Designed miniproteins, single chains, continued (5). Designs and how they scored, part 54

Each design is a single chain, and the fold is of that chain. pLDDT is the mean over its residues in the fold that is shown.

## One batch from the design tools (miniprotein)

Design m17854
Fold by ESMFold2-Fast:
Structure m17854 (fold): chain A 70 residues (1-70)
Amino acid sequence: SHMEQQIDQLVNSLEAHHDITPSKELREQIRDIVRETLEKVAASTDPDERRKIFIDGVNKGQELIDQEKK
């Protein structure tokens, strides 16, 4: 689906931009976080709820990326 293609592109872009070589497991964890965040945001019509969901997802993804960059 378009959503799955967007998720894959975002994950690949993040990995390349941050110059990380994550394990397959970590890559799938990042992909899962991106998917869940985008799906939850798309499903919500409340701007405040959407913002909270987005922030939570970004924080989870960023923590994983930051650990890999050390």
Scores: mean pLDDT 71

Design m17855
Fold by ESMFold2-Fast:
Structure m17855 (fold): chain A 96 residues (1-96)
Amino acid sequence: EVEALVAEAEEAIKKAEEALKAGDVEAALENLEKAMRLALELLNRGHYEEAIKILEKVRELAKELVKKFPNNFEAWELLGLAGIVLGLAKFLLKKS
């Protein structure tokens, strides 16, 4: 179950990287949002280390996305949300 969620998230991240290189902002956003949803599911199930690894990659790609498309509001929202969720995940890992 955990392995399947991680594999799906890593595949979504790969697709987001490809979309970002192609300049496809919509496909990049869609795949990063999918990876973030999967990371949230991992976090809800107590798999904090796996969720953190995915969220760090999502945040990194979201930073690249806002650099390339600074007028895309959804990209800035994703960057902000990824940062907040990553902070929460790291807090929960330290408390467990």
Scores: mean pLDDT 88

Design m17856
Fold by ESMFold2-Fast:
Structure m17856 (fold): chain A 80 residues (1-80)
Amino acid sequence: MEEIEELKKKAEEYRTLAQIYSAMAVKYDYLARKLKEDPSKKEEAERYQKLGEFYRNLASVYRQKADELEKKAEELEKER
């Protein structure tokens, strides 16, 4: 059924976005930690820390969207 396939494709897209944003969050968290070792770069470290938080939140949102779409596809498959 085309509807189930479309839901699964959207879920995969959101899952991919969640993985990308999760990787970005890890990268910025690491950079923030490194920059905190240098007192002259404290403001830059805080900016990267905020970026890490932002991308972590985005990853969570897209992961939830993917889970919801997958659950919907499973429910439709059970009706078949």
Scores: mean pLDDT 84

Design m17857
Fold by ESMFold2-Fast:
Structure m17857 (fold): chain A 74 residues (1-74)
Amino acid sequence: SLLDRLKELKKQAEAAGDTISANAADNLIEYLETGDEISLGMALLQIGVGNVVDPDNPLTKRLRELLDELLAQQ
């Protein structure tokens, strides 16, 4: 499931010391569980910052893919 993939990504980001990707994944998990639009907004900001700072980060690329999938699933 999308939720399981986000949880695994969060664990990978934490293990890598990637706090931006870990926080973004956590905020997307919270949005999926609660519908909190503030959590979604925070995740979008964190993913955007990660893209600018380190565009080649595979965790940021995976987060974008999962975000696109999430938004397409309406």
Scores: mean pLDDT 84

Design m17858
Fold by ESMFold2-Fast:
Structure m17858 (fold): chain A 72 residues (1-72)
Amino acid sequence: MQDQIQQLQQQIRELDERISQVDKQIAQLKQQLKQKPDPSVQQQLFDLEIELGMLRIERAVLKMILERLQRS
């Protein structure tokens, strides 16, 4: 049980790092679009926003599992 908790904590940490990276990339692309409209940059932004949404869902699921294990 403790091993499972440690594994979930590590996975959540890795997701937090990835989410932070994607958030920074999104901010940079939004700044680029304000300077120059570019369809390829708009597409990259759309793809990253979808990825960010999926990562947040994954994190929420892992956090729920972790909380349930900690209550047991």
Scores: mean pLDDT 84

Design m17859
Fold by ESMFold2-Fast:
Structure m17859 (fold): chain A 77 residues (1-77)
Amino acid sequence: SPLFERITEVESEIDRIYQQILRYGSEEQKKEAEKLLEEAKKKKAELNQNPTQQKAEEYLKSLEEIKKKLEAILRES
């Protein structure tokens, strides 16, 4: 499904950005990034409890917002 393909794509992009923060970021930036990944994990758990089209779309939107925040952290480096 295109929706789940996009979710997997954004999850992969988040992992890539997180790895860059782990490599180049300060301790504070790493802690901020870890909190965002924990937020993503909690949102994934919510989707797994209620695996509907609407919940998947809400999860994707949350991932896009988390990705933007991670990109902002990386830019501050």
Scores: mean pLDDT 87

Design m17860
Fold by ESMFold2-Fast:
Structure m17860 (fold): chain A 96 residues (1-96)
Amino acid sequence: MKKDPSLPELTDEQADFLFSLLDRDGDGKITPEELQELLRALGENVTPEEVEAMIKEVDKDGDGYLTKEELKEFLQKHGLTTPERMARLLRAIAER
């Protein structure tokens, strides 16, 4: 598992905000489909198979879903926590 400590980390408030917008079912977990939509909103061209592989790297309980903490690790690991990418995501979600 490769982490770059020089990358900006997602704050707990930012993670809570993203999680509340993605977790529409209120089950406390992000589905692979919701994560794929998040990545597409950030400008990433990912397939369902790629999203599943990425989830497996941070999903410690093997249920195929992401908790808020695992979502933070996922975004940090893949360099998606930049202010530029977050601003794009917030705009895309706000227009929904």
Scores: mean pLDDT 68

Design m17861
Fold by ESMFold2-Fast:
Structure m17861 (fold): chain A 79 residues (1-79)
Amino acid sequence: MLAEEEIKRFKERADKAKEEALKQENPTAVMSKKMSELIKEAREFGAQNPEVAGQIVGGALLAASEAMTEVVKAVREKA
């Protein structure tokens, strides 16, 4: 339950980061920075909740990776 709620929150944040990055002059650089921040927060949460650390960090990494892939694809399609 707790892990699912946090993973959902990270997915929502990754999606919002993607939307914000795509409005910027260099979307991939902005998304990379936001992705690093999301992963750092997921690791800090995992350190405080060791029983679900793998699920939280894994979920956040997947969400951030998916959002970054979409940003890169959008940039390439415009080139």
Scores: mean pLDDT 80

Design m17862
Fold by ESMFold2-Fast:
Structure m17862 (fold): chain A 83 residues (1-83)
Amino acid sequence: SQQLVQQVLEAAERLEELGYPSTAETLRRAVDLIEKQGDDLEIDIEIGMLRIEHAVAKLIGDEESAELIDRAISALEQLRQQR
């Protein structure tokens, strides 16, 4: 849905502002892969990297970035199931 896409893209913009430009690019790439019905393995790899980045953000005490990443992962998984 366009609403879920917008949620992920807004999270990417905020994460870029918070100093996570690589995480933002991973989110944008994951959206593009899902929208284009890309390879399931490639989508799994991107989401897996986001889960690692979420764990790192929690470990260093960046609660704002961790929450944004977690919400974006949930939105991406919902998008994947709706395709």
Scores: mean pLDDT 86

Design m17863
Fold by ESMFold2-Fast:
Structure m17863 (fold): chain A 85 residues (1-85)
Amino acid sequence: ARALEEERRRKLEEAREILRKNKSEEVLELVEQIGEATEIFERIVGGKPRLTEEERAAIEAEIARNAANKEVAGWLRLLATATEL
């Protein structure tokens, strides 16, 4: 049981570290487009990965909208991953 929890925690921390290292202004602008998503992004980067189901769905919708831009879609996917618990 605890092994799965620790694996999830490690994945979350790795995703957040990647986001902190390589976050771009364009990703922040797109996250802001999903309504209050900037607050969600800042909470995730700050180590508070608790998203509601609606907030997660909104991020997934933005990933789909930006599928043609692989870099931005990749960052949004990392954001979604960083919120898993």
Scores: mean pLDDT 54

Design m17864
Fold by ESMFold2-Fast:
Structure m17864 (fold): chain A 87 residues (1-87)
Amino acid sequence: MRVDLSDPVEAFEARLVRLYLEGRLDELTPQEREVWKKVAELNRKMRQELDEKTKNLSPEEVTKLREEFSKKHDEQVRKILAEAEAK
């Protein structure tokens, strides 16, 4: 795995993976649990929207749409993390 720890999103994911591998997910702070909950809800909504929009698209357009959704997802996760840090 390649992880850029200077990126808040990748740093958070690396921490989750570390805690998961060591069976220590209970050590997540209340703030980190709220972030995880919001990210999980975002993932669910993004998956639903992607599925709806890809129904009538060509494979090339599906690939392009997935790339656009990946960028939007990253932006929204960064926003969630920034809002959590502001508290």
Scores: mean pLDDT 72

Design m17865
Fold by ESMFold2-Fast:
Structure m17865 (fold): chain A 60 residues (1-60)
Amino acid sequence: SPTIKRIEAEIERNKAAIEELEEAMKTADPLMKGILETIRGGTEFVRERLEKRLAELKAS
């Protein structure tokens, strides 16, 4: 379905963003790392909600 494809695409973009943040955190100073960890946490929260919606749609 178009809705499932859209959510899957959003999850893929979200995963890519998390990978970029994790890579940046490897070389970041302590202050910047803290900021990046906060952004990553918010991004992971959105991904978890998208994954839950996707699972519910596939179960119907």
Scores: mean pLDDT 86

Design m17866
Fold by ESMFold2-Fast:
Structure m17866 (fold): chain A 65 residues (1-65)
Amino acid sequence: SGREAFENALAPTILPGGTGEPWPGVEVMTPDQLRAMPRQDIIDFLVRRGVPRRTAEAIADYLHG
C-alpha cells in the first residue's frame, strides 16, 4: 500500500515508530506538510531523499488520492 511504502521509505525521521534509522542531515517533513505540497514537489522531495522515483510517485498518489 502507499502507506507502507511511505513508512518504509521515510524511516522514523518522518513517521514515529518507523522501520529504519533516521537519515542524518535530511530535512524532516510530517505527512501533513507533505500533503500540503503540490504532487510534483512531493515527488521531488522524496527523490532528493533517495526514495526511488516509482516509490515517490506511489507515495504522492497516496497523499493526494
Scores: mean pLDDT 63

Design m17867
Fold by ESMFold2-Fast:
Structure m17867 (fold): chain A 63 residues (1-63)
Amino acid sequence: LTPGEVFARLDADGDGVVDEAEAAIAREEFGVEVAPEDLGKDIRALFNRIARKLIEEGRLVFP
């Protein structure tokens, strides 16, 4: 997975805000838990948490 692929999958509606659909993708596809407090916040914070986990697991590839 590249950072761009993770972001494109996570921010499917392109509004840059975390909603329940993005939270479900984070939980189901990337194994990252999303707290209720994270809903309605900037999606970059959630993306950074997913990217960090994927880097630690050796699953994130930089081009």
Scores: mean pLDDT 73

Design m17868
Fold by ESMFold2-Fast:
Structure m17868 (fold): chain A 107 residues (1-107)
Amino acid sequence: MSIQELVEKLKEIIEELIELLLEILKKTEDLEKILELIGMILRLIGIQIDLESHQHSLQQLLDIAQDVRDIAKRAKDITDDPALKAKLDALIAKIDALIAEIEKQLK
């Protein structure tokens, strides 16, 4: 997989994660969790802008993919919805596969 293909897959994953975070946000009543979710959404939007605006090394893409994985795991802890947890588990599996591909290219 090329660096460009890794960037495109990471962008697709981030877009899907933002959509899931917005669904969790709609169902969340705890103010501290709402603020945390908003912070995570803004961080992901910032990452999307960076991925579109700049060239990235494999190490930088690995660091971003790991950060995105940590956000997805935290979102899973915040939500009580088992359907959203299942979608987040599927997304975490896609992120883990992407991390493994990046690590393989780093040797």
Scores: mean pLDDT 90

Design m17869
Fold by ESMFold2-Fast:
Structure m17869 (fold): chain A 70 residues (1-70)
Amino acid sequence: DSLIEQIRKESEKANEELSEQAKRLTIQGDKDKKNQEELYKMASHLEEEKRELERDTKALIDAVKAALAA
């Protein structure tokens, strides 16, 4: 696989893992009313990390494409 494909696949895997963790925390928050606020806060934080990772991955792929074209 190309370096760009490897970066994309690793980013997709990390994003899927973050999404699954956020989903599990949200489901747990729905059931655990005593800890609901903290669980939803943690889920929100993971969604923010996912957005940052997506932005960084795009920038990295663009940089790698430029380097490979040289």
Scores: mean pLDDT 82

Design m17870
Fold by ESMFold2-Fast:
Structure m17870 (fold): chain A 73 residues (1-73)
Amino acid sequence: SALEEARRLLNEGLLAAGEGDYERAVAHFEQAVAAAPDSPVAAEALRNLAAGLRRLGKEEEAERAQRMSDEIE
């Protein structure tokens, strides 16, 4: 399912972030959001995307990702 795919991608992003590979983590989080947009998994992926983007010095993109997460109810 789309939610299972999104959760798999979120978990791969979390693993990459744990290894310090924030470029790879961000890519996986973006894929997780695309797989199941406007879902609780996408909200979690967007929060982690914002954190990863901040680690890469991409503050404006991080703020956008955080706002998108906050809009998912």
Scores: mean pLDDT 89

Design m17871
Fold by ESMFold2-Fast:
Structure m17871 (fold): chain A 101 residues (1-101)
Amino acid sequence: SLLEKGIEVLEKHVREAIERVEAWLKENPDASDEERQLIILREATEAARKVARELGINDLQKFLEIVSIISEAIHLYLDEGKTLEEAVEEARKRFEELFKK
């Protein structure tokens, strides 16, 4: 289904965004909280752009919701101590709800 393909695309880009933020933080151990928030927002926005492009999403509100979903997944993994699989699963559930209407 289109939803199943959308979930697969989302999960891939969420995993890659988490990996990029984690790699950046390891290279920048003295980064401020503001710099950490900026990198998370930047990588979440880049991942959301890739998801929107691959799925043909042209709606700004849906795009912003995808940015929020990916940003929250990154925070769950890095700041809340959730596993990568738990963070990805939360993103999947929110994305599914976004497109269930």
Scores: mean pLDDT 87

Design m17872
Fold by ESMFold2-Fast:
Structure m17872 (fold): chain A 87 residues (1-87)
Amino acid sequence: PSIEEVIAEIEKGLANLKKHLSEEAQKKLEEVTKKIIELIRKKDYEGAIKLIDEAKEEIQADSSLSEEEKTLMLTFLDEVKELILKA
């Protein structure tokens, strides 16, 4: 897929998740997603994957997030990683 198609799929996934996340969880995921998209636009796919893996570790360790929020956010990041690897 094109870079624009990958970005569009990421943005769509994020929009769908917002309905199921607290305000703080939404802000955290939006910040990470924005940085991932910037790296994808620069064709820094290795940097994007590294950021995703780091974000997953931070989310998993975050005691302010519910288990449901963690599962949704981690699943989203795994889907984003798959999109990058198939690009």
Scores: mean pLDDT 85

Design m17873
Fold by ESMFold2-Fast:
Structure m17873 (fold): chain A 74 residues (1-74)
Amino acid sequence: MMSPAELLRAMIAAPEEARARIEALLREASDKYLAQHPELATDTSLTLEEEMALIAEELPEMWAEIQRLVEEAL
């Protein structure tokens, strides 16, 4: 399984079109975990890597889909 740091690196290296799709899924996943953890909704200090770690823990199915898109883009 790809780590959050590895996925972030791969996303940055991905073509613009693929990156836009990955960013859209990350945004949807972030909205989903914030709905489950409303106390985090006002915490804008989380780094992208930390947000990815939360998504991987809380939404493993969406994380697997994001990894699949990254692998297909590379």
Scores: mean pLDDT 71

Design m17874
Fold by ESMFold2-Fast:
Structure m17874 (fold): chain A 96 residues (1-96)
Amino acid sequence: EQRLEFPEFQKLEEEAKEVVERAIKEKNYKKGVEELKKIIEKAIELAKKTPSVSPQEVEAGEKVLEYSEEEAKAAIKAGVTDVEPSVKVVIEAVKE
């Protein structure tokens, strides 16, 4: 519902999807995870600068980053592109 209030988060979500697709095509899982981690880290930093987001929600996002990194490694290795939902969870938590 609040998607249009955070266009920069939508851009990071698009970049995350592209990184996962590229990593699967190139079979470069290490590079894919590293780039995905940077994108999620940028989303968390934007969350910290958003007045409507509490520090507790930012901490939850950081925990999701740790979980998403392990999940991303497993998903990229298995050839799964569904890592994007993990990034969306972080973005949605920030919007609330």
Scores: mean pLDDT 57

Design m17875
Fold by ESMFold2-Fast:
Order: C-alpha cells, then structure tokens, then sequence
Structure m17875 (fold): chain A 79 residues (1-79)
C-alpha cells in the first residue's frame, strides 16, 4: 500500500511539473524538482528514485535540461 501510494505521488508530481511547463512556469517546474530531490535524499526508496527518473525525463522533454540533470545527480547521490 505505501509503495503504491509513493508511485502515485511520483506520477502526480511529474504531471504537475508537465502542467507548469505547459503554462510556461519554469520556476514552478524547478521548485517541484527541488522538492522531489530533497524528499528522496531525506528518505530514499526505489519508488522515489523511479519517480525522480520519470520527473527528470519530463523536465528534459520540456527544455529544463539543467534542472533534469540536477534531479539525475540526486538519484546518483542516493544510490
């Protein structure tokens, strides 16, 4: 149950970041990325790391390549 909730949170976070990018709100997308990375660093789990990878791909596709790389760096730090 907790694992399923964490997966749902990761998906929801990625969708919120995509929404911010579609609105042109790059600062909000970056804020979502920073919160996700901080959460994973505080309490790492396979589900959180998978969520960060999904988020990084969405950020890169939205043109936030530097923010996406910071999220990928957080994944590497926690592994």
Amino acid sequence: MEEQLEIARGIGRTLRAIGALLDGDREEAARIAEEAAAEARAAPSPERLAGLRLLADALANGGLDETAERVRAAVREVE
Scores: mean pLDDT 83

Design m17876
Fold by ESMFold2-Fast:
Structure m17876 (fold): chain A 137 residues (1-137)
Amino acid sequence: MSLIQRIKQLLEETRERILRLFDEAERLVRRGDLDGAKRKMEEALKIFEDTTRLISLMLQFLQNDPTTSPEVKELAQQVVDVLNETGIKIKRLVEEFKKSKDPEEALRLVREMRRVFEEGSEKALQLLDQLEAALAS
């Protein structure tokens, strides 16, 4: 399995885990367990940050190789940037969620975090497809 295939698999597995945590958090909010929901959101953020760090380290091998084309290095950097930007947005929403005392507001924030996460992960996967194609050419 190629480096990019391993990164794609890691991101897809992480996506499934995080989406399950968002589903659990939404159910907890609907049941009035805001503290339980906050724990699930903090767990999701930690998993995402840990995965982003690992992907960044894996892509650093391409960035540090002098035989790697500028296009491949730029695509690798764009993957890292998208994941970092997504993480910053999710962290801000988690902090807002932790301050929420209103279940309707909490539910809105969980749904917004899901949307931000899905959009960011889909963009990262598209960039990884482009990176894989560039490495094959």
Scores: mean pLDDT 89

Design m17877
Fold by ESMFold2-Fast:
Structure m17877 (fold): chain A 101 residues (1-101)
Amino acid sequence: MIKILSIRTTTDRAEIVAALQTYLHMTPENAEAQAASMAELTVARIEVDGEEVTAVLGRDAAGNNGLVVLAPDGRILAATSFSGPLTEENIKKALEEAFSE
């Protein structure tokens, strides 16, 4: 069972760069390059079967979304991609699909 505990979305490039470095452990150069192609970034705190984890969602200018779920130690637990708006319903569906594969 997946529960969304918190969601934070930013369109600020500096905040996107900082989040890519903090959550995805990107170098500053790679974070700035990735942020240049992004329209927004969402950080969600979620609970998966009693474990609190972080989901990072990046949206590009074409409306494509990438989703990565990170364990507390920073390892990737799940990843997927989907199109459409970053609504709570679409995020939850993408999380369920990521963990079903």
Scores: mean pLDDT 80

Design m17878
Fold by ESMFold2-Fast:
Structure m17878 (fold): chain A 119 residues (1-119)
Amino acid sequence: MEARELAEEAIRAAGEALRELDEARAAAQAGDTEAAVAHAEEAKRAVEEAGRAAVRAAELAGDEALARAAREAGEAALEHLEAARKAAQAGDTEAAVAHLEEAKAAVTRLLGVAATVYA
């Protein structure tokens, strides 16, 4: 798979992650813990896919700094998603929403890495 093709996959997966994060946040704010956790788990799956593709795309493009940025952004997104899931299960809506916003910021950075390789 070439760098551009992997970057395109990362962009699609990051877009899916952002959509699932918005759904998780809406569910958390509505007090729907089951839906919030389900959407956070789907976001986690999409982040793992986007992160793997973005890191590999940057590596194939020969940009070690960009590969590091993708790795760090993916790790940050996964850490905040786990924290958001735990907060939602505990009924801590404020903490769940805050961690989902931090995960969204990390996914946006990951999308930026993928978009840079795709250009």
Scores: mean pLDDT 89

Design m17879
Fold by ESMFold2-Fast:
Structure m17879 (fold): chain A 70 residues (1-70)
Amino acid sequence: ALELLREYARLLIEHGVSQIKDPEEAARFAAEAEAKAEEELARAEEYLSTLSEEEREEITRELERRIREM
């Protein structure tokens, strides 16, 4: 689940960067988004550790679906 969350975050950041034409703005966006993603992933890791294997599998399926739709 955590690996897919990290991959999904990476894809979202890449998509956002691709829409910014100014290289300076793109670099700033990437840095800010990466820092925010690391904070959110740390919180997600803590939350996932409290879940059962079945609940983690449900999250994995949802993330796989979202990534596939991108």
Scores: mean pLDDT 78

Design m17880
Fold by ESMFold2-Fast:
Structure m17880 (fold): chain A 75 residues (1-75)
Amino acid sequence: EIEKLIKELKEKYGISDEEIEFLFEVVPDAGPELLEAIKNEDLEKIRELLKSMPEEARETIIEMIKGLHEMIKRR
């Protein structure tokens, strides 16, 4: 199930292997839920999941998600 989610994020949203690896390294317990929230563009849920994380990790993940949303919009 996680493999399918990763594949869809990479193919549909252009997320790199490095970005997926980073998510699993910094958020191993919440990784699957976070990836699903990113796929669904649920920013409020993403922020809620990141609330318990160190500020450094939270900042990096939020910036990555902003980049993904810009790619999805294709303006």
Scores: mean pLDDT 66

Design m17881
Fold by ESMFold2-Fast:
Structure m17881 (fold): chain A 115 residues (1-115)
Amino acid sequence: MEKKKEIVEEAKKLMDEGASFDTVLEFVRKKAEEYGLSKEELDEVIKEVRDYFIDKLADLIREGMLEAGLPEEEADRIAQRFRDKLKQLFDEGKPAAEYDRVFAEFEAEVRRLRE
């Protein structure tokens, strides 16, 4: 049985049900320890979970901007910038509070574009 794939799919389900990223990472680390995954396998699982989380949030930002009346090209540009910023925060090991700050910055930009 592919334990790594099982952890990834369960983590995605938790995120889809509204679990915080920190809660999902705690779940992933606990399951990796239970299943005896190597550090390399754990890092691969965390990367897949992180990429799914970033894509999910970027899609929500994109949809919100389109619903706000922004053109698709502009919505895509802002969503990509949001994705890049979140990836940078993960690469730098920033705390969860920084994700809330980045989200607030993007909300403020959307409001400015509507004016």
Scores: mean pLDDT 77

Design m17882
Fold by ESMFold2-Fast:
Structure m17882 (fold): chain A 77 residues (1-77)
Amino acid sequence: SLVEQLHHALNTNDAEAYQQLIAEHGEDAVEAAFQTILQEEVDAILANPKTPDYLKPTVVALTVIGYQETRRFLEQQ
């Protein structure tokens, strides 16, 4: 799926794969897939009983920032 391919490109910092997904699917579809990835990652953190509740806001913030910065980096290549 586009979500799985985008998640792989983000996790491997693969700018060529990222640009190919935009070329094949369009920017709007890639944006929708990116928002799906962010929501799934946030939901996973909030549902994780091994992460202390007092740390969850920090872990969520760092994870969201990390994905946004990775995407920005890939867009600049």
Scores: mean pLDDT 88

Design m17883
Fold by ESMFold2-Fast:
Structure m17883 (fold): chain A 105 residues (1-105)
Amino acid sequence: TSMEERMRAIRRDMEILLDRMEESRRNGDYESFLEIGREMVEQFSRFLGLGKEYARISKDPDLRALVDQLSDAGVRFVRAFRNRSPDVFDLGRQVIALGDDFIKK
């Protein structure tokens, strides 16, 4: 399986996890929200690791810039998640959108 295929699979998992986090919060199930959120952070870390390696190998400055943007967005997402900020879902969607931009290259 290619690095690109692995990154697409992780991106799909992250989108599903984000949707499940939003549903859990809407239903007041904070235990599931926290568990799913931790899984989302783990999947994002795997995605970022693969993205960093791919950008290093490709030497594409656009991919490097997207990795930096993903890293910054991920830090904001984790902070919002830990602080139970209402912005956590918007930040999660931004992470997924940046992941889509990376995969298109």
Scores: mean pLDDT 83

Design m17884
Fold by ESMFold2-Fast:
Structure m17884 (fold): chain A 82 residues (1-82)
Amino acid sequence: SSAQNTLIEKALQLYGDLNASGALTPSLESLFNETMSRLRVPQDTIQTAISNGKSVDDPEAAKIDLQITLGILDLTVAVNNL
């Protein structure tokens, strides 16, 4: 769906920005990779997001936003399998 694609793009941007900020934790990286795997997002797409990442002024807010976005994406997978 277009809504799911928008959330995937948002998660990719947040992940790249957190990586560029040096704020990405192993647990958050694991959660991101699990969600991206369920959505069948290609590894090259993830690497592109990492290369395009930019440092953010508030990495803690970005972490919370990514966690919320990943949670919503997991719900969209569950709903689409009903």
Scores: mean pLDDT 87

Design m17885
Fold by ESMFold2-Fast:
Structure m17885 (fold): chain A 63 residues (1-63)
Amino acid sequence: VRELAEKALEAFRKGDVEKAIQYMREAATKAGAPEVGESGIEAARKGDLEGVQRHADALVAAA
């Protein structure tokens, strides 16, 4: 989960929103928290880096 969440943040910082969404979804599935992942995906779609970071941290904490 942590590795996928970190990859999502790295992809988002590089401007690869599709990769960020993919890694966030995979992290959410492995953490058993799809609702947190969906919120992180919406943050990524809106360009909200702080939102992506918060939800990535939440997925790591949930796992």
Scores: mean pLDDT 78

Design m17886
Fold by ESMFold2-Fast:
Formats: sequence, C-alpha cells, structure tokens
Structure m17886 (fold): chain A 61 residues (1-61)
Amino acid sequence: KPSREEIDAEVEEALRLIAVGVALVDLKHHPTKENLEEAIEFLKRLGASEEDIEYVKKFGE
C-alpha cells in the first residue's frame, strides 16, 4: 500500500504535468515573449525540472 507521501508526490507530479500542458496551450494561442517568460516563471515556482523548462522554451520559439 503506497504511503501518503508517495501519493502526495504523484499528485504533485500530475499537477506539474497539467501546468506544463496549460502553458503550452496558452503559448500556442498567444506566442509572445511575455507569455513564454511568464510560463517559465510559473513552472519554476512549481519546481519543474530544467528539462521541462527547456522543452517549454523550445516549443515557444
């Protein structure tokens, strides 16, 4: 049976993936440097990996 800490970690990872998806959708509809910068700041606040941040940055360019 998974611990509460394991469940919390999985939920946090799921929320990060949702946040990345939302940022990518916003960038697709509004491809501006300002939106890209805000998306990167948002992901950094959520503790996203540098790999995820680089992926979003590459997608926005």
Scores: mean pLDDT 72

Design m17887
Fold by ESMFold2-Fast:
Structure m17887 (fold): chain A 61 residues (1-61)
Amino acid sequence: SPERARVEAEIARQRDRLFELGTEYAAAVKAGDEPRAQALQGEITRVDARIKELEAELARL
């Protein structure tokens, strides 16, 4: 369905973003940039929660 395809595409985009954030987080940790690492960890937590919400939506379609 169009709705299913839309949700699947959004999940894929959020997973790509999560991978990019993970790379930035690893770089911040290696650089000793604690404030940046903490901010990125918060962003990662939000994106992970959004993916879980979208997966729950997809399971109901």
Scores: mean pLDDT 90

